Designed miniproteins, single chains, continued (2). Designs and how they scored, part 92

Each design is a single chain, and the fold is of that chain. pLDDT is the mean over its residues in the fold that is shown.

## One batch from the design tools (miniprotein)

Design m7195
Fold by ESMFold2-Fast:
Structure m7195 (fold): chain A 109 residues (1-109)
Amino acid sequence: PELVLPAEAVENAQRAFKLIEEGFDPDPESEKKAALLAIETLRRAAEAVRAGDFEAAIAELAAFAESLGGAEAAAAMRAALSLLPEEVLRAMAARVPALVQEELELLKK
C-alpha cells in the first residue's frame, strides 16, 4: 500500500512539475546543476521539517520550483505542499538522507 495523497495536492504537484519541465533546458550541464540544486533544497527542507518549521520547508521547495519553472511553478508547489498533513511531510523528510546519498553517488565523476 502506498501513501494516499489528497487529490488537490497531487494536481498542484503535477502542475508544478509540468511548469518545471517546460522551463528546463534539457542539456547535461543544466541537468547536473538542477540535480545539485535539488539535493541542496531537499536537505534544507528536511532539516526544517525535523525542526518543526514546515513553512520554511515549503518555502525552500517553492524557491526551487521558481528557479526552474518561474513564479507559477512556485505557487503550484506551495499549494501542493500546504495541503499535505504534517505526518506526510515528516515521512518524506525521513527518506531524504538516503535519497541524497544515492543521488550524490550517481553524480560522482
Scores: mean pLDDT 76

Design m7196
Fold by ESMFold2-Fast:
Structure m7196 (fold): chain A 86 residues (1-86)
Amino acid sequence: EERKKELEKKAEELEKQASQIRADRDTGVANGDAAVQRYLAESEERGARMAAFIRRGVADFTAQADEQISRLEKEAEKLRKEVEEL
């Protein structure tokens, strides 16, 4: 039972990390979208260039975050399956 509790605790920690990264990703996307709207409102030509730069940065950020989330969730799932074996 001690082994089971240790694995469950590790799985919970990984799940919490994944949830935090997901929340940070969602906040970053929302902030990026707001910045894009502000730049587009200020200048059509310059704003479009800044908007494209921000959108690319958000896309890179979300791709990295999604990779980390996937890795953490897969590891947590693996630990949960080990708990089922006990």
Scores: mean pLDDT 84

Design m7197
Fold by ESMFold2-Fast:
Structure m7197 (fold): chain A 108 residues (1-108)
Amino acid sequence: MEEIRREAERRLRELFPDIEALSEAAREAALIGLEHLIRTERNEVDLEEAERDKEKIMEDLGLKEVKDEDGLPVYRLEKPFASAAEDEAAGIGLGGAYAAIAKAKGLS
């Protein structure tokens, strides 16, 4: 756990050299997503943990599921964030969780 967290923090600093400029919610979301990407690379995915972390990221960032014009559920990044860096961090967080869920379910 601590090794994966340290690697996630290293990757986050490479992507965002000014990591302290990110909100705590955006920083935590990106770290969670990077941890899931690292676990996916190591073939060490946990579906229940990935699904819980996805829900936590959405709650912490104020994101919600909305229905599109066809009534299908879609997760939209309405731009609630003041900066492009925070938008990118949120995308890393959700993307990492979704990648882990897809891997655990045998999806490409």
Scores: mean pLDDT 72

Design m7198
Fold by ESMFold2-Fast:
Structure m7198 (fold): chain A 96 residues (1-96)
Amino acid sequence: MVLPEKPKYVVQIVLSSEYPDQAEEDLRIATEIAEEVGLKLVKVEVGSDGRLVMTFIGESEAAAEAFRDRVEAAIPRAVYTSVSQLTEEELKEYEK
């Protein structure tokens, strides 16, 4: 009978394809920052354009924004970063 709905926040980070040899180190740095801020890595994929895409989920907007800011400062190869609130439908796509 108690239905607490808490919003989830997704952070997507896209790395430049210009430095593929550095992608593993950038992923490590991003993952370490995520763990410090309280986000979880849920997906890593390489697009057809060679860009590494990392998706992280967090419980608060403040944590997601702090993570994005730290990644932008630490990883100059991050060409795109976004923070968005997950919809109920989108959340189901990350749960198996």
Scores: mean pLDDT 74

Design m7199
Fold by ESMFold2-Fast:
Structure m7199 (fold): chain A 57 residues (1-57)
Amino acid sequence: SSEQRQIILDGTKELMRLMGDTTDRLLAAKTEAEREEVLAESRQRAAEIRAKTQQQL
């Protein structure tokens, strides 16, 4: 449906914004530990966005 399509598009848009934020944070990170923390947090946030999108379908 058009509603389901919009939900998927909105979720994709959120993931694209998360990727941009993650890239900026990785570029700002000074240590390997900071980079690993950023990547772990990004993975958790991506999972939350995907779960929210699926719950709305």
Scores: mean pLDDT 88

Design m7200
Fold by ESMFold2-Fast:
Structure m7200 (fold): chain A 96 residues (1-96)
Amino acid sequence: KMLEALDKAIEILEKAVKESKNEKLKELLREAAKELKEIKERLEAGELSESEAVARLVGIMLRMIGEALDWEDEEILEEVNKVILEILKKEKELEE
């Protein structure tokens, strides 16, 4: 289920990259998607536990919020918040 959770998070980020009009936001989203793909590959290879993968996913989301706050751009912050909420919603749907 953690692999499916990572796949859904990656899909949401890649969709947001396509839909965004802001180049800074696109780059932030692309970097997050790339890091999640690396986490997924390491999890599949047995190099990470599921708990480590969760912690890394949360860390990436927190860093995205931090970067958006530093840019002092309300539109970017709103879009980042929207993406994070969509990821959290999808993760909840995957609960048993």
Scores: mean pLDDT 81

Design m7201
Fold by ESMFold2-Fast:
Structure m7201 (fold): chain A 61 residues (1-61)
Amino acid sequence: SSMEERKRQLKREIEDIEKQIEEFRQYLKDNPDLSEQEKAVLESAIGILEAAKSFLEELLK
């Protein structure tokens, strides 16, 4: 059904976002000598992705 296809697509999108968050977190760990500005940009990107994930998880309910 279209509803089941939509749920599968949302779950895939959530998984893709989780992977991107982990990649950014790993990059921060691997590069401790990044500037404060570079760290802030990456932390902001992670925050946006976490908000997007929460929004998609709400749609899945």
Scores: mean pLDDT 88

Design m7202
Fold by ESMFold2-Fast:
Structure m7202 (fold): chain A 82 residues (1-82)
Amino acid sequence: MVTDEELAEALAAMGRGLLSLGMYDAAIFTAQKAAELGSAEGYLVLGRAYDAKGDKETAISWYEKAAELGNEEAKRYLEELK
């Protein structure tokens, strides 16, 4: 009964929760699954997790993908990192 979009949103939300707990590797794992299902939020969580780990170059790549899919929060992060 859960759509792929609903599953993607749930996985992205779990990734955000893991990110807030400092569990960056777990956040990356769940956010990757959300992104594979087309979640712009999944790409945003990937960017934030890599940024938190100090990998700004990888973070920028994920923010670009999230912004391409219409994520406004990722667009703001890209403006700050340019």
Scores: mean pLDDT 82

Design m7203
Fold by ESMFold2-Fast:
Structure m7203 (fold): chain A 76 residues (1-76)
Amino acid sequence: GPLTAEEVIEILQEALDELVKQGHKAAQEAVKESDTPSDAVSLLSQRAQAGDPEAQKSLEELRTLMRQRARERVAR
């Protein structure tokens, strides 16, 4: 079935944590400046749209990680 809002937030947090562990500076700064995972993604998206190449790269990898984790949860 479709993912719940709670599962989406969990996947988002896990993906953001993975980017920080991999040394994505833009993701690390967004997480540090944000109170929630959703705010961190909004900040990353805003910076990527403004033309920050590090934010663009981090956001693309975040989307890839989220898709992979979502597929794992749907397959189980």
Scores: mean pLDDT 81

Design m7204
Fold by ESMFold2-Fast:
Structure m7204 (fold): chain A 83 residues (1-83)
Amino acid sequence: AEELKKKAEELLKELGEKVPEMEKGTEAIIRALKESEQGGAAASLVLAAEARKMEDEEKAREAVELTNRARDYFLEAAKAEKA
């Protein structure tokens, strides 16, 4: 579970570097992850919605792909921790 969360955080950091417009959203997601086990999944959905609003179609597609991968890692981590 911890390893999957770290992979998700790395993907979100990479997203923030490649797509600076989403940097604040990425910071909010990382903060939510540290404070709540459920916050990561919800925050990732918000970041995905922001990615879809981008006018640069190439950056938007890359942002959506990276965000979906991060979200999948967070969901897998949550499932692995479920009793």
Scores: mean pLDDT 63

Design m7205
Fold by ESMFold2-Fast:
Structure m7205 (fold): chain A 84 residues (1-84)
Amino acid sequence: MKIDLAELRQLRDDVGAALAVRYFERALSEKPDAVVAFELGLAYEELGRLEEAVRAYELALKLAPDDPAISEPARARIAELRAK
């Protein structure tokens, strides 16, 4: 605990999120999927790629507008990111 936890968290997020982005981008190119689009948005958000995160959440909302498990959190994240 005598280490910079903020730097470790950022490094972990950057490494994990970057790998996740590559996986989810490839999955979406093969088949559009609302869950994959939402997870891609979360990965972009962790990388600080906020505009790309919004676009991924908008895609998830477009693919599953009637699924509250995806549409509600996607709308909430879009609203929060646009307020920043």
Scores: mean pLDDT 74

Design m7206
Fold by ESMFold2-Fast:
Structure m7206 (fold): chain A 73 residues (1-73)
Amino acid sequence: MTATFTIKLKAGADPLALAKEAAKAARDSGLDVISVKVEGDTITITVTGTEEQIKKAKEKISALPGVESVEVK
């Protein structure tokens, strides 16, 4: 399935470094990363994979320092 992660950053976080770490966490969970967008304090990552891989990636991304919240659609 295809899913989109919307990641909200904490004030002072490095968006580019966090985008790289979040994309790595998604790939390490077995997801194919289709796109990564950085817009101010928000990172949007579109992925394709299984529901289980998406759930695992959300948990890993939510644990990253500098992440305030993660939404999946």
Scores: mean pLDDT 84

Design m7207
Fold by ESMFold2-Fast:
Structure m7207 (fold): chain A 94 residues (1-94)
Amino acid sequence: TVEEEALRLFARLKEEGLERVYSEVEASLGPALAEQARAVLEKALQLMLEGRGDEARDLANSIPDPLARQLVLEELEETVRTMARFGQEAAPFQ
């Protein structure tokens, strides 16, 4: 179903996004900050799925490091755009 396809798409975007953020932050800032950035992105994506987009963005903006913050925000907004293009099933990602 379209709902099942939306959930599979979200799960794939989440897995890919978490790995990308971890790898990029680890390369520049080390594994400890990479793990923190990944954890923040995972929580922010969960908040987006729950329709709590403002809280998700506030959480991402709480990251003190500007590079880690930018990478998390870019991944979050890319996921929102991709899910919005999927249609009605992506309505919570506004």
Scores: mean pLDDT 82

Design m7208
Fold by ESMFold2-Fast:
Structure m7208 (fold): chain A 64 residues (1-64)
Amino acid sequence: NAQAVNDEAIAEVVKAVSRGHKAGDYEKAAQELERIADEAEKRGALPSTVEGIRRTAEIFRAEA
């Protein structure tokens, strides 16, 4: 079920982003976001969802 996989991936992204901001560790947050994107892609998430997560990781890595 692609929708359930997408919803789970988005929830993990929200948690990772929140933790990264609170800790100020943007490199670690970027690494977690890449892991979430890889897992979502492997589970059959929508390509647009995976790309969105990877782009968020790039933004976090640029802030690090």
Scores: mean pLDDT 81

Design m7209
Fold by ESMFold2-Fast:
Structure m7209 (fold): chain A 90 residues (1-90)
Amino acid sequence: SAAAAREAAEKEVIELGKEYGKLKVEEYFMNEKKVLVMPKEEFEKRKKQLEKRAKELLDRYPELKPLFEQVAEKTYKELMEELEKLAKQF
């Protein structure tokens, strides 16, 4: 059904948002902190694949764009806050 397809898309958008938030943390460490989290070529490939899939879903369900952005921002913020807490312990 259309409702089931929409629900499946929403779940995938949430998962992609989480992965995008994690990717932004990894990008921050590589660019700002100069810490190699993964090989740059692997990072660029992963980023491109994630952005392509997100675009395909959000072009089909543009109403899910705010959800994607909110999940990505929340994931980034929560991960950065946890990393700052860990850094203060060392």
Scores: mean pLDDT 83

Design m7210
Fold by ESMFold2-Fast:
Structure m7210 (fold): chain A 78 residues (1-78)
Amino acid sequence: MMSPAEQVIEEFDMMLRRAKSEKDPDRRDAMLEAIIDRLVDQLSQLDPEDREQVTKIALERLEEVDPEFAKRFAERVA
């Protein structure tokens, strides 16, 4: 059984892989926005310690994919 934090990160990684394979920039951007919205909602359900860990990992992953979306995510969790 995965911890809640591990489950959130695994789902996030899967969604990012799908977004990275999208050839249409408009669809890719929409997918990244949806991923951030979902992640922010999931973070609100996690314990504070798990939220910090997941936020750190998610920021690192988003910066590798798109620094602009990493910044948008950081602003939403500040």
Scores: mean pLDDT 83

Design m7211
Fold by ESMFold2-Fast:
Structure m7211 (fold): chain A 60 residues (1-60)
Amino acid sequence: VEALLASLPPVARQALQALRDAHAAGTLTPEQANRAARTLMDEAGLSEAEVGELVAAVLA
């Protein structure tokens, strides 16, 4: 996971960081989570399965 995070483009890392921050603050919405997932697929070329695993790890 850490190696994958280090290889992500800046926009994808920013999306994941925003997701982590919102989850920690208790303000995360399903729309925000979906936006982050789409950014990871579009900008980092991740598969749906990889994005799902990464998002689940961030929210756990």
Scores: mean pLDDT 74

Design m7212
Fold by ESMFold2-Fast:
Structure m7212 (fold): chain A 83 residues (1-83)
Amino acid sequence: MEADLAELGALAVGVAAAEAAGDEARAAALAQEYEDLAIETVARLTGLSKETVRNQIEGKLPASPEVHEVAGRLVAYGAAAVA
């Protein structure tokens, strides 16, 4: 779990760095890895299916309290992990 949260933070920093460098292919690849890992991590922590989490993130379903709580913790932990 903590290693996954650190990886999410590292991927987010990598996307920003690739975008700043104008490397769109690298930015897209890292953004895809970030999205996939974030969905898997939220699904594992909340007990929801990956499809349900993806639909909530994409705005197709309203966010459940569990997803909101875990998403808040991911943001806080990811920031701490890359500091």
Scores: mean pLDDT 69

Design m7213
Fold by ESMFold2-Fast:
Structure m7213 (fold): chain A 101 residues (1-101)
Amino acid sequence: SLAEKLLKAKSLEEILEILAEEDPEIAKLLEEIEKLKSKDPSDLKIQAELYRKKAELYLRAAKILLELSEQGHYELIPKAFAMLAEAVEYELQAEELEKQI
């Protein structure tokens, strides 16, 4: 099952890869992130947008994991909160970069 694959994942990045196979919005966010990475790594505005998209990606992943936990996959709760923590961290990094623009 999807939940079993997610539980066996060794990293949050592996969870995102698994979710991208099932969720078109996760797949779209990953594509948008890769496009931003290819533009200009020295542009603070591009870097801020990249971190904003990463925050959105991790927040969506957290929501999917929480929905699965409500269906009885409670072992996914710690991974959902780890995703939320990453989303918050990327949001704060984006805000700091935007202050420098």
Scores: mean pLDDT 88

Design m7214
Fold by ESMFold2-Fast:
Structure m7214 (fold): chain A 73 residues (1-73)
Amino acid sequence: SEIDELLEKMRKLKEEIENETDVERALELQAEMVKLYKELIELGPTPDQREEAQRILLEANRAVLELIRKAKG
């Protein structure tokens, strides 16, 4: 399904973000993650699919925040 394809793209993008060392690139990838999440929500996911998408988004956002903190300190 389109939702399953978006979830797979979000999972792969999360892995890319978690392995990113450049802050500017990580922010670009985070913007793409937000875009994929919005597209997924518009398709009306199941509660389980929505929960997985939310978890992926939150974990990706945390990785970006940690990268920014490391770059400043």
Scores: mean pLDDT 88

Design m7215
Fold by ESMFold2-Fast:
Structure m7215 (fold): chain A 82 residues (1-82)
Amino acid sequence: SEEVERARKEAEEAKKKMDEYIKQGGDNPENFTKAGKYAREALGYLNRAAAEAPPEDQVKLTEEIKKFSEEYEKIFNELRKK
C-alpha cells in the first residue's frame, strides 16, 4: 500500500525533527514548541497510515500510535517541568 508507506515515511521524518529539537535541549521555549509540533505531525501521519492500512497491519499501527503517544506525553511532561 503506497499510501501507508508514504505516511509512515512522513511520520519517520517528523519523528527525526522532533528528536533533533529535543537533542538541542536548553531552556529555549522555541525548542519545546518545535518538538511538540513535530510530535503532533508524526501522530497525524501514523493515524493516516492506520486508516489506509489493511486490517492485518492496523493492529500493529494502532500499537505503534499508542507507544508514540506515551513517549510524546513523557517528552511534554519533561519539557514542561524543566
Scores: mean pLDDT 77

Design m7216
Fold by ESMFold2-Fast:
Structure m7216 (fold): chain A 81 residues (1-81)
Amino acid sequence: LEKLLEEVLGGEIVELLKQAQQLTKQAQEAVEKDPNSPEARELIQKAQQTVQQIADLLKEKGIPESKVSELEELLQKLQEQ
């Protein structure tokens, strides 16, 4: 399944999706410890920046930005298998 996503989207986009998921998890954990910490803010910013990079790359391939969230959910479900 992950190999199929790499074949359709390209390895670069799949790698960025993995990074976005990891950064979002780290940001959530940091916010739970201290929501006002500079570390939490930096992780949130990095996660947002990575999602924007994915959106821009998908847009170049003709995939609408609204599909980014669906692709993130699919990647998460694939990692649970």
Scores: mean pLDDT 70

Design m7217
Fold by ESMFold2-Fast:
Structure m7217 (fold): chain A 100 residues (1-100)
Amino acid sequence: SSLLEQIRQIIDELSKKALELFEKYQKTKNKEDYDKYKTLAQVVDYMTQAVFYIQLGDLQAAREQIEKIKSLLPNMDADSQKLAEEGIQLLEQLLAQQEQ
């Protein structure tokens, strides 16, 4: 599959994890569950925006979104962090292709 298809699959997987965390929050009403949901939702948003900016040719704006994802990595669970790191690597590779 293309780099873009692989990135979209990672976004989809993180989106599903975020939804599961939100459903957990709705049952628990625990702030910690909400904070976990919010972190993944922000990562999904930043990845989606990074793809959008790469497609527009705004590579600097795309890099800024990637740095925002990196800043959130320490607040993520291990499985979500691994997916986000894979997404970052694919985004960086897609950026490199656009700079040539």
Scores: mean pLDDT 89

Design m7218
Fold by ESMFold2-Fast:
Structure m7218 (fold): chain A 85 residues (1-85)
Amino acid sequence: EEALKRFEELVREAEREAERFAATGDEAAGERAVRLADEALPGGLAAYVRALLEQHRAGAAHMDPAESQALVEAALASYRRFLEE
């Protein structure tokens, strides 16, 4: 199950980077999460993750940092749920 093992590794790494982005707003972590998601499931998850990151950037520009952070965390929870499916 070499393919399944690699998939699980990429998903776990993507989740860690997405969590780092949610906690810190580190754009580099967000970009790494997108790349790892694309490697785990090519053609599908990367577009969804990119859309979430763009939504967070737009939200952060127009609302209180605390509110923006809560939305980022909620969206990344949805992303993790999507990865589990």
Scores: mean pLDDT 62

Design m7219
Fold by ESMFold2-Fast:
Structure m7219 (fold): chain A 80 residues (1-80)
Amino acid sequence: SMHIDYLRLAMDYASQGQMDLAQRYIDISIDTIRNSGDIDQLADDYGISNSDRSVRDQQTIDLLRNNSLRGMDSSLRNAQ
């Protein structure tokens, strides 16, 4: 999936200390998933369920962003 490729690229940039590029590719990844059917699978993978799809999707995006920011920080720390 394209959103996973963008996240991998973000983590690679973070490991190189290029935090601005890492953040940009996290944003691109989130925008990609927001506009694709992949968000349904990600919600299932995260165990997120809600009768309101908009609420479910926002919760899924929020968790993806938080996990991605944590991954970015971890990638930088592991490269040090």
Scores: mean pLDDT 83

Design m7220
Fold by ESMFold2-Fast:
Structure m7220 (fold): chain A 92 residues (1-92)
Amino acid sequence: SAREKALEKAREALEKQGPEASPLEKVKALVEVGKKEPDEEIRKIIAGIVLSMIEGLKVAGRDVSELEESLSEELKELGEEFMKKLLEEEEK
């Protein structure tokens, strides 16, 4: 499924950064994976993961301005749509 492929790509990108990489560097790696993804559904899921991680970093008091500026409008919109759908799927 597109979800399984997106999660595998996200996991692989994060593992390639290594355990010493900062949270900001890990999110930056995922942004690059999302930008290069030709499959719209996989790109949407990766964008959702990126936005979720950026929001978590904001809550933790980290400066994410550079990451937010590096996001294309399309990638941000795709990620927001995915996060809304994911939140609805989590509703029990």
Scores: mean pLDDT 75

Design m7221
Fold by ESMFold2-Fast:
Structure m7221 (fold): chain A 70 residues (1-70)
Amino acid sequence: SEIEKLKEELRQKFAEIREQGSAVLKEAGIKVVPGAPMEVSAETKAKLQALSDQALQIQIEAEKRLEELK
């Protein structure tokens, strides 16, 4: 139950980050295709990198919490 709650929280946080990233790209007029090179402005790239870093941090913290619950 606790593990399921943490996984659901993680999914919701990642969904929010995905929506923010999608909005940033749409505002820049960029369509994301998996594996295709993206030519973006430095500002857009920085925003996407910040979201990526946030997602990684959330995952690491969640993994630590899940391990402690076992």
Scores: mean pLDDT 74

Design m7222
Fold by ESMFold2-Fast:
Structure m7222 (fold): chain A 77 residues (1-77)
Amino acid sequence: RVYTPEELERLRRRAEILQKVFSPDLEERKEGIKAMADELGLPLKEEIDAATSQEEVDEVTIKLFRLAAQKIAEEKK
């Protein structure tokens, strides 16, 4: 199957975002989760910006994945 140029761009962007989200660097993780929240249309940017510790970033990351899973479930519904 051939994806549209827009779909390919989104897939590439998602791959880059995921690489950052799973980075061992705290700032890279924050950038990754901010980009993922933006792509998914989730209003989490302010909460991510407010996270200044590893624990806070972990909590926001968990929240992001929960909201992403909910959005995917809603789309399938």
Scores: mean pLDDT 74

Design m7223
Fold by ESMFold2-Fast:
Structure m7223 (fold): chain A 80 residues (1-80)
Amino acid sequence: DKAIELYKKALENDEAGNYVQALLDFLKASSIYNSIEDKEKQLKIEAEIYKLTAEYHEKAGNKKKAKEHLEKAKKYEEKL
């Protein structure tokens, strides 16, 4: 899956400290998410995107935003 692959790439770049590249890969994954027809893949990609954004907010010290995004990720996972 191209979108999930890009999302995982974004996580790897984030862990390596390459935040700009991580953000670019995240945006590409988000774009692909909007074009897929597979409901299960849409839900999985949505959940992974919210997990990634939660991690970025946590690193930035935005604990409230991190919690909001984690709750959204769980909501999408529950629909699977």
Scores: mean pLDDT 73

Design m7224
Fold by ESMFold2-Fast:
Structure m7224 (fold): chain A 85 residues (1-85)
Amino acid sequence: MMEEVLEAFERRLRSYLDKEGVSEEKKETILATYREMLRNKHTLEEQIEAIKKALEEGKLTKDLADYLLKVLRMIQEVEKEIAAR
């Protein structure tokens, strides 16, 4: 499940960032940040909490945290919708 979770996050994250018109350099930075956050996490809720905590502790910029939280919440909504079907 770890590799499947990472693949789903990366695919959807890239899709959303492309739709937002984010630059390649910024996309790479965001992807690297989320991969680091996911290293020891396996649920969407844990990932969201880790990002919020990192933002509160000043370990993550507000800009990056906003993008990551937005994408993770969208993935959570999609996952919930799929699970309901």
Scores: mean pLDDT 66

Design m7225
Fold by ESMFold2-Fast:
Structure m7225 (fold): chain A 73 residues (1-73)
Amino acid sequence: HMEEILREVFRAALEGKEPPEEIVDELSKNLTVEEAKFLRELIVKAVDEYKQNPDLPEDELIERVLEEFRKRR
């Protein structure tokens, strides 16, 4: 499930850690290099917004990342 995958990546990015190995494998298997780079850029932007406004719902940020990612595909 893409939403669950993005949530794990988002949490890892907030902590300055790598995502779990299972998540990395799933992304590598299903995304091109360009898609993975675009997704990373969206997640970095969402993490920055969350740090500036921690009252923002995490679910709302994840949904916005998913919508922007889907538009490119």
Scores: mean pLDDT 73

Design m7226
Fold by ESMFold2-Fast:
Structure m7226 (fold): chain A 101 residues (1-101)
Amino acid sequence: SVSEELKKLFEKALKEATLEAVKELTKFIHEKMKEYGVEIDEDKVEEEMAAAKKEMAANKEATNREKAEFYRQLAMAYAALGKEEEALEYLRKAREYEAKE
């Protein structure tokens, strides 16, 4: 399924933490978005991500697990927007917080 393939590519990108793996993930997302007629409003997604980042920064009780999951979500959002360098940055942050357990 698309969901299983997406998860597999995301986990590969997270494990490898390379630009090449992020490009593979981004290409897959864009091909599936085109296939299903999904269009992203980049300005709206950026606004929502900025709000989410502000909420996380204000949450002094956020666990390492919650921070890792938050950074995974940001990495996926940036990959969907085709912002490969930002996606890679947040994958690396997710990996760092997952390592802290």
Scores: mean pLDDT 85

Design m7227
Fold by ESMFold2-Fast:
Structure m7227 (fold): chain A 79 residues (1-79)
Amino acid sequence: SAEELLQKMKEISEAARQAEKEKGIEAGFELMLKKVKELLPELSEELDRIAARARERNDLHGGEMAIAHLMAEKIEEAL
């Protein structure tokens, strides 16, 4: 359900924030990317484009924000 998806997204975001606090932004970003791809594999190509852009620009925080926005949009479209 959309509610279960929202809950899993929240858990992923919290886990990514914890990883960032303990191991730095790169660890948080990579964890978020991995877990979101596992949850929504149909978005893998779009997520890979976001990740490539974030790494190229050395803007991993911007990358996390872009992933979060994509997830919010796809959840809203699925409702």
Scores: mean pLDDT 83

Design m7228
Fold by ESMFold2-Fast:
Structure m7228 (fold): chain A 65 residues (1-65)
Amino acid sequence: MKKLEEEKKKAQKVLEKLGATGIGSFKGKEITINVSTSSREQQIRDEMAAGLFTMAGFKVTIKYL
């Protein structure tokens, strides 16, 4: 559990740095990330989201707001 909490915090910090409104939800090992612009979607969707969020075995879903 502590590992998941730490990875969630890392994910949250990265999203805040990218100017995203935050992580939409954490549901077990599934993360939904809400983005408000296509440029931020591209930044998150690419290597940063895949590398950061899948590292702990999370399933990542990106939603465009």
Scores: mean pLDDT 57

